# Ledger of designs, part 65: designed miniproteins, single chains

Each design is a single chain, and the fold is of that chain. pLDDT is the mean over its residues in the fold that is shown.

## One batch from the design tools (miniprotein)

Design m2240
Fold by ESMFold2-Fast:
Structure m2240 (fold): chain A 64 residues (1-64)
Amino acid sequence: DVEELKRKAIEIARKLMNENPDISLREVAEKLGEELGISRSVAEEIARRSRTAEELAIALAERV
């Protein structure tokens, strides 16, 4: 279910940002991408197009 994947992805992204407020969107994309089974190159591309961790999480979940 894509909606459940989106919620899970957003939750993981928020957890990463809470644990390290200085974390970059690229680092969030790398860690979240590994969890979702998305390749590093695709995760990096999505990170470049995303402006927030929430947008990044949604885009990565939709790629699954």
Scores: mean pLDDT 81

Design m2241
Fold by ESMFold2-Fast:
Structure m2241 (fold): chain A 79 residues (1-79)
Amino acid sequence: AAERLRALTLAASIATLRDAEALSAATGVPKATLEAARAALEARAPPMSEEERALAESIHPLSEEEDQAALAALKAYAE
């Protein structure tokens, strides 16, 4: 359960970060910081199934509040 929730949160965070330039423009976070956070998260991530990857790619853009929450979770996970 915990590993599955972590994997889904990770997939959502990666999906949110897939367009670092657009997210940087929306949030004011430097593109390099977002790319570094995504790379660190992907390097530390457990292996994701094709189903989890497809789910991440199908996630629509989150609201600004949800994006901020996802970035906070990503930063905490990457550390």
Scores: mean pLDDT 58

Design m2242
Fold by ESMFold2-Fast:
Structure m2242 (fold): chain A 92 residues (1-92)
Amino acid sequence: MEELEKEIKELEERVRTAALQMYLEGFSKETILKALEVAAKIFKEKYVKRGIPEDLANEIAERILKAGKEAVDEASKMTPEEVARRVAERLG
């Protein structure tokens, strides 16, 4: 449980960074949200294949999607320079 929670938190941060990067690169909010939905589905399938119960895999997928959606909403309230700084901080 503890190791899985750490993995999920790291994945949430990676998804937030990816969403911010896509926003900075000029992708629309709609395109980013669709990409996040596809990513959440892929991760759910991966976790189920690892033997994680489907209900828990669904919760993980929802957490990933929420993290990405929050990052896009935050980015939409920032200047391009602020988004670039956030991406640099997360990658460095």
Scores: mean pLDDT 82

Design m2243
Fold by ESMFold2-Fast:
Structure m2243 (fold): chain A 71 residues (1-71)
Amino acid sequence: MVRSESDLFWARVLDVLRADPSISDESLPQVMGALVTRFGVDPARFLAASLEQLTAIPGINESTARKLRAL
């Protein structure tokens, strides 16, 4: 099954968020919703975001933001 670049990117984002023990599976949709609200569904807009913009999202700490920036 071939995934779009957008689907693959958001799957990697989910993996990073799941690796953070402070983020529960039930909190993941809320954190993802905040990311989509701030940056949209386009990975390019997300990748252009600074660490400070990522850490401004509730539930995302600096360590998780750095991992997201490394995607």
Scores: mean pLDDT 73

Design m2244
Fold by ESMFold2-Fast:
Structure m2244 (fold): chain A 95 residues (1-95)
Amino acid sequence: SMEAIETAVLNMVVAAIRRGDWSTVEEIAKLAGVSAETLIERIKKRLEEALKDPAKKEAAERLLELIEAPPRPETPELREARELLIKDMKALLEK
């Protein structure tokens, strides 16, 4: 199903972010036929769902720390999407 493929792709992106491998994020976006910005927006939506569960808050905070870390060279679009994700995740974690 498309939903299963999308879940697998998002899991691969999260794993790449946890490794600080932003070039892999860009490659996965290209393979998925979407922009890196769209891919980051989908991650944000799933993180908003996950943050409703207190057991997942610590994992989300760790992911935010990795996203804020100095990345590999990235496209302007990916950088903008990353900065927006950081801002939105911080707002969600401060509630």
Scores: mean pLDDT 66

Design m2245
Fold by ESMFold2-Fast:
Structure m2245 (fold): chain A 96 residues (1-96)
Amino acid sequence: SKVEELRELADKLQELEDKFIEAIEKGDIESALEYAREFYKLVKEKLGKEHPSVVKNVEKTLEEIEKLEDPVKMKIEFGSMVGLVLMLLQVEIKIL
């Protein structure tokens, strides 16, 4: 069902956030950025048709994160982006 697809997406996106944070905490910025790019790819693939504005916002935030040198700022920016997407998915699940 559509609800099950959205829940599976939310779980995968949360797992990517957890991996991003762990990579940042270990000083592995390269792996963290790969997890952020995977997050963007999933959002674009799964939400691009219904929510193009959300995909555009995720893309912009990813570009900003890639320019950051401060791991604390990277976590804040990525966490904010993840929170926005997960909030959208929770609203969609409740409406369906």
Scores: mean pLDDT 87

Design m2246
Fold by ESMFold2-Fast:
Structure m2246 (fold): chain A 100 residues (1-100)
Amino acid sequence: SSEEERQRLLQDLQFLQDLRSQIQQAQQQGKSLEEILQIIEQARQQAIQQGLSYVASTADQIAEAMRQAQADGKSKDEIVSLALSLIDASIVQVQSAIEG
């Protein structure tokens, strides 16, 4: 149903915004990349359980991108900035889907 779809999109949006805030706070607190990846993996598992497809897909993309950037020798700040950029892109996509 369109109403159920809309409610899931609103849940995806809220979750992505909360995830963004969690990652930004973790960066400000000097958390390790491993701790930030754990936040993202927890978000992915919760999204799968709740049927939040945008969060699940975004978390998977972020985790893969972060691991690749780490393997490529990118700095922690560059890796976290990449993660935040991917979340921001997903937020825009979800907002567009909600607006129709």
Scores: mean pLDDT 89

Design m2247
Fold by ESMFold2-Fast:
Structure m2247 (fold): chain A 58 residues (1-58)
Amino acid sequence: GGSDAATAAGVYAALGRDDAGVAAVVRLGWNEEQARKAVEAARAGDGKTAAEYAELGA
């Protein structure tokens, strides 16, 4: 897969975008706003944008 952050965003998107999930991703070192945007982009199938947000959130 891609970077750990981009992979985590993709896995999280497959599981759901609940606020509790976003908070858990933030606890892994991601900025809340970027984590939410990365999950939304990954759910939309836009892996490039998801990877960009994941890189900013890491």
Scores: mean pLDDT 58

Design m2248
Fold by ESMFold2-Fast:
Order: structure tokens, then C-alpha cells, then sequence
Structure m2248 (fold): chain A 82 residues (1-82)
């Protein structure tokens, strides 16, 4: 759980840097990956509601990055966690 949270935080920092550099597609993609790690971390802690919320956020971020396949996968994870 802690290692997944640390990976999520690192990706979120990288997403912020990409956003500042004007690489919005990369920023949203990295934010989506971060949301998957946070969702998995909360799922392992038994917090299904927070896991579902982070997976839903990841789905939105991937959709904004143009990665429809990863967006659908994240949405399915959100529904399974709820």
C-alpha cells in the first residue's frame, strides 16, 4: 500500500511538471497513472469508496489524454471497487 502511494505521488509530481511545460497530453496521462496507483492503494486498505473515486478520476484523466482504452479500463476498475 505505502509503495503504491509513493509511486502515485511521484507520477503526480511528474504530471505537474509536464503541465508547466505545456505538455497537457502527457500531464493527463501521468495523472491517470497516478490515480490508478492511489486507487489500488486504497483498495488494499479496504477503502473501496476512495478506490472507486480515484479510479474514476484516472478514467477522466486518460480520456483527456486521448487514451480511450485506458479510460475504459479505469472506469471498469471504478465500477468493480464500488
Amino acid sequence: AKELLEKGLKLLGQAADAYKNGDFKKAYYLAGQSGIYFGQSYLLQGDNKKASQYYLGASVAYKMAGDDDKAKEALKKAEEAA
Scores: mean pLDDT 85

Design m2249
Fold by ESMFold2-Fast:
Order: structure tokens, then sequence, then C-alpha cells
Structure m2249 (fold): chain A 71 residues (1-71)
């Protein structure tokens, strides 16, 4: 959608809008293969990235809702 394109351009993340006006933004960020080889450190890094992605999704959801209001 146009909103997904705008958000992706602004954030640099791979973002996909799921569903119509009632859908959610999907923000994805992946671990490198090298990080996956360090099981303990990888788990901590994964938790940090997951938290970061959730926080980014909240921030982008607010901006996304603002764009929807301009419909």
Amino acid sequence: SKISEEVSKLTGYKIRYIGGSTGDLLVSKSLSKKDKQQSEETLQRGKELEKESKELAKQYQAKFDELLKKE
C-alpha cells in the first residue's frame, strides 16, 4: 500500500502492512548467520532486536494511524 511504501522509505526497515484499515504493521529485523553461531549471545541479541522491533512498530503505528486519518 501507499502507507507501507512511505513508512519503508522513512525507516529503512522491511515493513509490510497486513490487512486493510484494521490491519497491523509488520516490522522485521533479522540476526546474521554469524550471530546465530553464538547461542548465548545470540539469544540476548534476539531479545533486544525483538524489543526494538516492537518499539519501532509502536512508533510507526502512531504515524501510520495519522496517515490513515488523512484519508
Scores: mean pLDDT 55

Design m2250
Fold by ESMFold2-Fast:
Structure m2250 (fold): chain A 87 residues (1-87)
Amino acid sequence: SNSDRLATLETHLAALQALLARAPDLSDEEFLVYARILAQELKREFPDDAEIQAIADRLLNARTREEALAALREAVRTLQAKIAELR
């Protein structure tokens, strides 16, 4: 249902925002590992959403902190837009 999809999107948005907030306290290696975990969760949870799949792939392919931060910020914006569309 749209309510179930909304709750799932809000849960993953909170996780992405929590990682962004913690990024300064993590090593580059730790940050990239956590970013990859969240990206894999997005791919698993939203297999039929092409926009979420694309941003999750950008997170998975990030090789540096800068690339991961850019992709993570875009993922936050993408999920915020999806949530707004369901409201």
Scores: mean pLDDT 90

Design m2251
Fold by ESMFold2-Fast:
Structure m2251 (fold): chain A 81 residues (1-81)
Amino acid sequence: SMTAEDAQADVANFLAATPDYIALAEAAGKDTDPSRAAARLTAVALMVIAGEFALPHADAASAAALAAAIAALRAALAAAR
């Protein structure tokens, strides 16, 4: 099983990557190529799923930040449609 230290590193990496994935969703919403737009939105959707899997393993301080990041990614996906 993953150690608590490895799990915390994964959460930190998720939080660090969140702004890039929000930008990816925004780029998808403006993209004139429907295949490229779909690929970008799929990447963001997979990021949301990864965050949902990480959330039960986050410590109390990280859990609030991770939940906010997941909510922001979902909002970006909804806005990009």
Scores: mean pLDDT 83

Design m2252
Fold by ESMFold2-Fast:
Structure m2252 (fold): chain A 105 residues (1-105)
Amino acid sequence: MEKEERIKKIEELVRKFYEALRNRDYEGAEQVVEELEKIDPAVARAARRMLEAYRSLDKEGTQSVPRKETPEEKEVAKELSKYLGIDAKSVEDVLAALMQRYAAE
């Protein structure tokens, strides 16, 4: 997959992920994570951590313990930040910024 096509597909899937989380459709969010894993495993891993955090908040009202990023996740965060014009240090921060963008639309 071309780099630009990959980034566009990630944006589309992150939008679907945001809509699923907003609707508390955790099954739909899990399906989006599986599609992300086929395109970019690092983005999928970050999205899965976010999904677990949202499920924990819904069930217990507590925040998930932060997990340490892998070197691959840091590289993906830099790439996405550059192409999306987002100042983010982690893939989770990129996803959060994109979801804020979608919420503002």
Scores: mean pLDDT 73

Design m2253
Fold by ESMFold2-Fast:
Structure m2253 (fold): chain A 69 residues (1-69)
Amino acid sequence: MEFSEEEKKEALELLRELERESLRRYLTTGQPALTRDEMIERVARELAKRFGLSFEDAKEFVEELVKES
C-alpha cells in the first residue's frame, strides 16, 4: 500500500518525537529507552487514529520507514 505525503510526514515527525522523548526519559529518570518495536507500535497506533487506517496497515508502513533509516 502506498501512503500519501501527509501520512509519511506525520509518521516521520512522530518517530523523531518519540526518539527524543525516549532519550529524554532515559536521561532524566534513568528508565530504559523505548525499544524499536515499542516505538513502531506507538507510531502505528497514532497514524491509525489520525488517518483512519487499520493498525496492521499502519504498523507495516512504519516498519518499512524504520528499515530505511
Scores: mean pLDDT 74

Design m2254
Fold by ESMFold2-Fast:
Structure m2254 (fold): chain A 74 residues (1-74)
Amino acid sequence: MKPRIPKDLSEEELELVARILEQELRDYLANGDLEGARKAIEVAEEMAKMSPNEKVRERLLEMVEEARRELEEL
């Protein structure tokens, strides 16, 4: 199911959500929860696709790339 993220969130709100998602993804990877990590990656990709803020989009895509790389090495 695709997440519904308001595209009219402020820059600060989008950065906060991205930070929370980054922490959540890190916790899933640290605990070996591959299913949780995969879901978090999908959420990050959808947020990047819908985000009007270029910096938040870049951060989310960077997070996705790094997490996918870690999953391939496991």
Scores: mean pLDDT 73

Design m2255
Fold by ESMFold2-Fast:
Structure m2255 (fold): chain A 72 residues (1-72)
Amino acid sequence: SMGEELVEQWLEKHADTPLAQAFRRALAEGDHATAGRLVEELAGGYERRGDLESAAALRELARQYFAKAGVA
């Protein structure tokens, strides 16, 4: 999906950031709720700089993670 591609590109460029490290840890631990929350944080960054299409794609990805976690 567009959201997954955006996250992969962001992780490649920002590998040493706390957000990237936290996201990789959440995925390694199967913590989909934390992964979704971190993707929402990333989406907020895109929205603040006016990239609404990327923000929407990332929020859709976050909802998919929350669904996997069983979170409403």
Scores: mean pLDDT 84

Design m2256
Fold by ESMFold2-Fast:
Structure m2256 (fold): chain A 90 residues (1-90)
Amino acid sequence: MAAERAAKLLEQIARFEQSLSETQQYIEQHPDIPVETLQQIKERVEGEAELLRAAAADEDDPAVQAALAELDTRVEEFLAWLEQEIQRKS
């Protein structure tokens, strides 16, 4: 069970990191995206990050902990970039 949880968390983290990259690329390719849509994306990303942190709270696997630390950095960078895009359109 523990090994299965760690594997699932690592898969979820990897998928989330991929979704951040895909979302940024999509926004860059669609400069006419409404500010309201960008705000919804921000809320979704923040919520997803919180859910992953909560799911990992019971997991002591070092690989999961390392992946979460890297994810937190990527999320912070993504949200900072997204906030600049929101401000540019406001």
Scores: mean pLDDT 84

Design m2257
Fold by ESMFold2-Fast:
Structure m2257 (fold): chain A 100 residues (1-100)
Amino acid sequence: SLALSKEEVEELFELMSQLSEDQKLQVQKLRLALLNKIVEGNGVISLEEAEEIASKYLSKDQLEIFVEILRSLADEEGRLTYRQVTEALMRFIKELIKQQ
């Protein structure tokens, strides 16, 4: 299932509440684009696909941070589930908050 638990959704939105409105929009657009690709990919996305999508929404420096997080969570085949991508987004948001 692509569904997150209530607790996972609440944590994600609480983290996003600490971002600026522009950063919230950036993260929401990125999340939606990644989710759409995961749905098309039968519940998984490759590292290469995730990096390509993220490059459209993130600066070069942000992209390097996000890709490193994705790489740490990917399986042996370089694939991520929606839950792993959500974890990567939560870790990325924490890094954005630290830079404020």
Scores: mean pLDDT 84

Design m2258
Fold by ESMFold2-Fast:
Structure m2258 (fold): chain A 74 residues (1-74)
Amino acid sequence: SHMARNAERSALLQRTLEALSPLAQQLRETGSEEVIEEADRLIRETLTAVTSLSEAEADRLLAETKARLQEMIA
């Protein structure tokens, strides 16, 4: 149904944001302005993309984004 589809989309976006927010916060504390801007762009692109992907593709993209953010922290 229309409402179930919207709830699933909202849950996916919330899960994605919850996974990425701690890494984004750490980068804001330790990174340069250039690194923070790149991380924010990557997170926005990921959030936009996951809504048009299958569950497996969304999970893969999330894992790839997390890895890239972790590399920026190191």
Scores: mean pLDDT 80

Design m2259
Fold by ESMFold2-Fast:
Structure m2259 (fold): chain A 59 residues (1-59)
Amino acid sequence: MVIIFDKDKERMDKLAKIAEEKGYKVYKANSLEEAVQIARKSTEKPIAILINPTEESIL
């Protein structure tokens, strides 16, 4: 299982697709708090938590 949180929605979707293609269950979080809650409530242990809180200016 992989939990993904990224401020850039497009990047988050791309990372989710890559993880799914590798055969992992993916959960997209809308916040860091949500990512932590998903990890805590899940019966499955997450193998990776991908967090990108950095905002990139586009252009």
Scores: mean pLDDT 71

Design m2260
Fold by ESMFold2-Fast:
Structure m2260 (fold): chain A 98 residues (1-98)
Amino acid sequence: MVTLTVTAPSSIKAGETLTVTVSVSASEPGTYRVVVSLINKKTDKLVASAEATVEAGGSVTFSLKVPAEAGEYEVRATAIDVETGKIVGEASTTVTVT
């Protein structure tokens, strides 16, 4: 089992850069494709996304453009095992855009 930890500010102003840090914890060595998605909670629309490759026990920091539309957004991190192509972990947090 892979555990993700997502760290992001709880609120941000429209037009600022959102910094999201994802840490990958796994009991075994492995390489994971980490995808971060910024989703508008009211419309369920994907508004920004970024991805990186991370080794087990590593972390990656993403910079995402904050949309002009104010509201609650989900920051969702998904880990995909590069060998199998399977989703092995997911974590999310909420950011309020003002």
Scores: mean pLDDT 84

Design m2261
Fold by ESMFold2-Fast:
Structure m2261 (fold): chain A 98 residues (1-98)
Amino acid sequence: EEEVRKAGGVARAFVHAMDTLGDELTLEGEEAVREAAHALGLEFAENAEVPEALAAIEEAAARLDRLLDAVAEKFNAYEDVEAARAKRAALLARLKAL
C-alpha cells in the first residue's frame, strides 16, 4: 500500500517532468539528452557518455513501467497510466533519434 502510494507520486512527478521537457525540447544532440536526464532527476558523472545517459533514462523508464501497472490496478487509473506511457515513449523515441 505505501509502496503503491509512493509509486503514484513518482508517476505523477515523472509525467509532469516529461510534459515540461516535451514542450521545451527543441534542441538536437547531446545537450538535449543531458537536459532530459536532468529534468527526469537523473544524475550523471561529468565523464558520462551520451549512450550511457540514454541507457540510464531507458532503465529508469522501464522501472517506472512496473510501478505504473501497480498504480493503475490499485487506483483504477488505467487511462491516465496509458497516456503517461505514450508521452514517455514519444520522448524516448525523440532522444534516441538524436
Scores: mean pLDDT 56

Design m2262
Fold by ESMFold2-Fast:
Formats: structure tokens, C-alpha cells, sequence
Structure m2262 (fold): chain A 85 residues (1-85)
């Protein structure tokens, strides 16, 4: 289900941002590790959707599709940077 996969993608990105915010507030490295894990999961899900699902974002407004396609174009570099860190 395309809608369920996109909902999971947004949830993972929101969780990653929340964990990063907690890291900024507490300095506890566990929150940074969780943010990284959620971001990697979101990036992998986005890559999966683009490779295996036809028109995965067809139900989203044009602006949201454009944002996600831009993120997808940046994905290989972002994943490489995270894996190197």
C-alpha cells in the first residue's frame, strides 16, 4: 500500500528529527544514535519505494512530490556520509 509506505517514511523522518532535538537538549549520545538509525531506515525505505513501486507519490501534491524527488537525488551522498561517520 503506497499510502502506508509514505506514512511510514514520514513517521521515520519525524522520529529522526525528534531524536536529534532530544540530543541537542540533553547531550545524550543515545538520542543521536537513534536519530541516525531512523534516518538510515527512512533513506532505505525511500530508495526501496523508488526502485520497486511505480508512481509511489502519485497521491501527494506536486510540491511534496518535488521535495521527495529532490531528497532521493541527494540520498546516495547522504547515506555515504552517514556510513563514513
Amino acid sequence: DKEALVAKLFALEAQARAHRARYEETGDPVHLERARADFIAAANLLGYMLSNIDNPFEFLPDEKREELLKKAAELPGRLAALEAA
Scores: mean pLDDT 74

Design m2263
Fold by ESMFold2-Fast:
Structure m2263 (fold): chain A 80 residues (1-80)
Amino acid sequence: SEERERLARLAERMRELGVGYLELRFEPLSDDRVRVTVRAFDEDGELLARGETVVPNDPDAISEAVLRLIEKIVRRIEER
């Protein structure tokens, strides 16, 4: 799928930047809203970058938010 292709490209860029792992968290704020948080760590466990957003509690909105946050994180690490 398009989302898998975007994630695969991001995974390659993250490997080049020394990202060891990502942590994803989803927090329901109400019936209609979810907070999505992504944190990127290096192989030593140091935090490299973090992103957060609030989106509708809709699978498509949540999926897009995750991809957009990973893209933002990759960009922030590249700009350092």
Scores: mean pLDDT 83

Design m2264
Fold by ESMFold2-Fast:
Structure m2264 (fold): chain A 72 residues (1-72)
Amino acid sequence: MAEELLRKALEYMELGHQHEQQGDYDKALEYYDKAIEYAQEAERLAPGTPIGEEARELRRDAQRRKDQILAQ
């Protein structure tokens, strides 16, 4: 379960990155929100594991990207 959630988070992170590069910041924010949501759930289900740690890092990266877009 946690691995599947992490995979979905990675997919949304990639979509967010693609839209951000296109200057489509509204869609990028939506995809980063989805990435954060799935990553947070993966971290919650597998805390202290390699999967949970990867999810935590992805959640932090997605949040940082959102913050940078919103600061513009």
Scores: mean pLDDT 86

Design m2265
Fold by ESMFold2-Fast:
Structure m2265 (fold): chain A 71 residues (1-71)
Amino acid sequence: SVEEKIEKVAKVIELIKKGKFEEAEKFVKENNLSELEIKTAKAIAERSDEIPKYRQEFRKELGLEELPYPE
């Protein structure tokens, strides 16, 4: 589902921001993410300074309705 993909991309963003590139590549392969999803994750990681907002940023990029997230 799209929601599942958003959470997986959010995990990739977190790993990239932590410098865990090998773990990010492994996660992408294990979860069958597309090249587009990887590029989107990288773009968000580069422009977003706030980790809690990366899920909202990804939803916005996809033109999806924002959902409430736990604090």
Scores: mean pLDDT 66

Design m2266
Fold by ESMFold2-Fast:
Structure m2266 (fold): chain A 115 residues (1-115)
Amino acid sequence: SPAEVVARLEAELARLEAELRAALAAGDFPGLVALMGRVAALLGEAVLELLRLRPDLPPEAAAELARLVAESGALVTEAARLLEAGRLTPAQARALADQLLARARALLERMREAV
């Protein structure tokens, strides 16, 4: 059901958030970027599953969810680019992770409204 999709996303996101914070504390930037990628993938999969279960969802609501997924992916791409260039600082890593988690929380709230 849509409620089960939301509940699974909430539980998985809480676990990934704890892992992201641990990676930040350890200075494990490759691990952080990999975890950010897992968050973005989780958000995309949850949105696709919700849209399949709710094909009658208003177009503006579907567009908002798609926008949050796209913005999450862009943050991961930027984090990976900075890491590959050797330019990912602790401050930048924290800022990008915080921005990703903010989009994840916004997406979770929008999905709760769609149930």
Scores: mean pLDDT 91

Design m2267
Fold by ESMFold2-Fast:
Structure m2267 (fold): chain A 87 residues (1-87)
Amino acid sequence: SLEEIVEELRRLSKELLEAKTEEEMLKVIDRLKEFAKRHLDEAAYAQVMKLLDKAEEYVKKGDFEKGKEYAEKAMVQGYLALADQEA
């Protein structure tokens, strides 16, 4: 259901906020990429992946704040895409 999908996204958001290391942040980003592939249409998936690729780039450069910022932007775009699919 949409509620279950949104709850999974909320759980991933919490895990991202709680992540302290590069390894933990990259694991959450990878799970967000898998989430997007499973639940989003092609256009929304492309937009979310662009943001997640930027998040991964910043995390690998040691800029954890920017990494989390881009991952959060990706989650917001994913949520909006899911809401549009229900409407």
Scores: mean pLDDT 86

Design m2268
Fold by ESMFold2-Fast:
Structure m2268 (fold): chain A 85 residues (1-85)
Amino acid sequence: SAAAAEAARRAKVEEAGRQAEELVRLLRDRMEASTTPGEQVAAATEASEGLAAILADDPAARPVVSKAAREMQRAMDEAQERYRA
């Protein structure tokens, strides 16, 4: 039924949101722990690939993936500012 399909899509987007939030948390932890630019690049690459996989699995997750991508960019910018000083 349409109602069952809608509920299933909502549940999948909610799961995608949780996965995206976990990737943001892991990236922040890795950026805080990183001591070299190479470590930061590796962490950012892994996080970006994770978000791409979520979006590939369900295009309806685009809003939560977009939000997570902005959070990740902020975390990367903050880490980069620390190394410019």
Scores: mean pLDDT 83

Design m2269
Fold by ESMFold2-Fast:
Structure m2269 (fold): chain A 55 residues (1-55)
Amino acid sequence: DELEKQAEEYERAAEKAREAAAELSDSPGAVATAQHEERRNRELAEELRRKLEEA
């Protein structure tokens, strides 16, 4: 399912952003950017997961 694969891509992007935030913990600006990217990608994955359940 294409939507399922897309959700997995967003989930992987969120995981990478979370790891980046941990690595950059001494840089508040970089951490904030990485945290925003994690949140954004996680929200996109959740939206796709919800659509899959409603279909």
Scores: mean pLDDT 79

Design m2270
Fold by ESMFold2-Fast:
Structure m2270 (fold): chain A 100 residues (1-100)
Amino acid sequence: SSEIEKIIEEIEELLREMGFPEEKIEKIRELLKEIAEAILNKDYEKARKYLDEFTDLLQEGLSEQLSKAKTLEEKLELQKKAGEIIDKINEFIEALKKEA
């Protein structure tokens, strides 16, 4: 659980650096916890539902921040951090599979 909690905290930090509002970060954190519980319980239908909700929130938040970005450099930095979040999600799922 400490490895899983660390990955969630790293994702939260990236979302804050990207300018996501705290309310959206808190909702994403709750979805990641629900995904973790579902995977550990082998409830893959529930895990898929929460993963879809997570993906929708991440895409919505990224689109909002991209629309606010005024420079190409700001847009490239947002896309780079979005890629780092995808890498962290893959790490998160891999760590959960080892515990399940």
Scores: mean pLDDT 86

Design m2271
Fold by ESMFold2-Fast:
Structure m2271 (fold): chain A 82 residues (1-82)
Amino acid sequence: MEDRKKLEEIFKEYDTDGDGYLNYKEFLEKLNLTPEQKQILLDIFKKYDTDGDGYINYKEFLEKASEGEIRLLLSIIEQARG
């Protein structure tokens, strides 16, 4: 889906080390999010952060996340980025 590709491109921008992992807490702090938007995104990322280390493999995340979760993430992130 086009939405997953767009979200992968965004995650790659924040993956400065090119290791395939995203520090989602730092990622969310770099975005101009409302407290409500930040909480929604944190809850989604934490669901896929099985180790609780604050990192997700974003390629695996994009494969495992539902269409609804991907659309919600992309909508919030694009709105926050302008």
Scores: mean pLDDT 80

Design m2272
Fold by ESMFold2-Fast:
Structure m2272 (fold): chain A 105 residues (1-105)
Amino acid sequence: SSSEEERRRRQEEVSREVARRLRAIGHLEQARLLVRKMMESDLSPAQRAALRAQVLASVRAALRDLGYSDAEIDAVLARLRAARSPAEQLALIEELIEEYREKVK
């Protein structure tokens, strides 16, 4: 048997798991930062639209790294789009961060 392939497979699994966790939390933290910036900054409508798009992209990337299906991701993003205020968007993102941290940390 190829012991080198077995070692490589184990190393790849560990590295992938660590990288996935770091990417997911990083994307959610970035989304949180962007929503806070929208709440606290005097931004043009174009700047707010660009930041909103970045928030949605960051949340999508995080949920994909967490193993959510495309349908589940679209459902979460629909709720985020339906949020009536940046404060509601922030609360949803903070709930996702807390759920992730409770399950993996």
Scores: mean pLDDT 78

Design m2273
Fold by ESMFold2-Fast:
Structure m2273 (fold): chain A 60 residues (1-60)
Amino acid sequence: MLKNITKEELVAIVKNAPKSVLDKLRELGVPKEVLDYIEKNILNGKADPDWVAEQIKKFI
């Protein structure tokens, strides 16, 4: 469940595999708008994993 994922777990996922994190978040039910946001910011190197994890937690 999305509510069971910790910020530390999200940071680790984003840091280790930016593209793979999108697939995992899609399975967890994160909306397309949030996934597009992450893709634009992580893949372009503009966002720290901590910041991205905070955005995801704000949604869930």
Scores: mean pLDDT 64

Design m2274
Fold by ESMFold2-Fast:
Structure m2274 (fold): chain A 94 residues (1-94)
Amino acid sequence: MSKEELAEFVKEVLAKVPDDASAEEIAQAVVDAIKKEFPELEVVSVKTYETEDLILISILLRDKKTGEELVVTIAVVRDAQGKRKAVYVAVLDA
């Protein structure tokens, strides 16, 4: 699995989550999808931050075979009506 493959997968999961989903609901959907698709990755920690206009999610993953750690960072920007205006996903070395 590449970082690019993981980032694209997370974007696909986000596209299926409702616009009005909370940070917790988005984080849970992404974690569940990662565990199903990439069973070699363990979820070490999940951090969420939510305001009216912005959701930030940081998911720390560890490869069970190599011990290497990755951070999935998700930012969701909402418009004045609470709908998703922009979504950003990055996968970085931890």
Scores: mean pLDDT 84

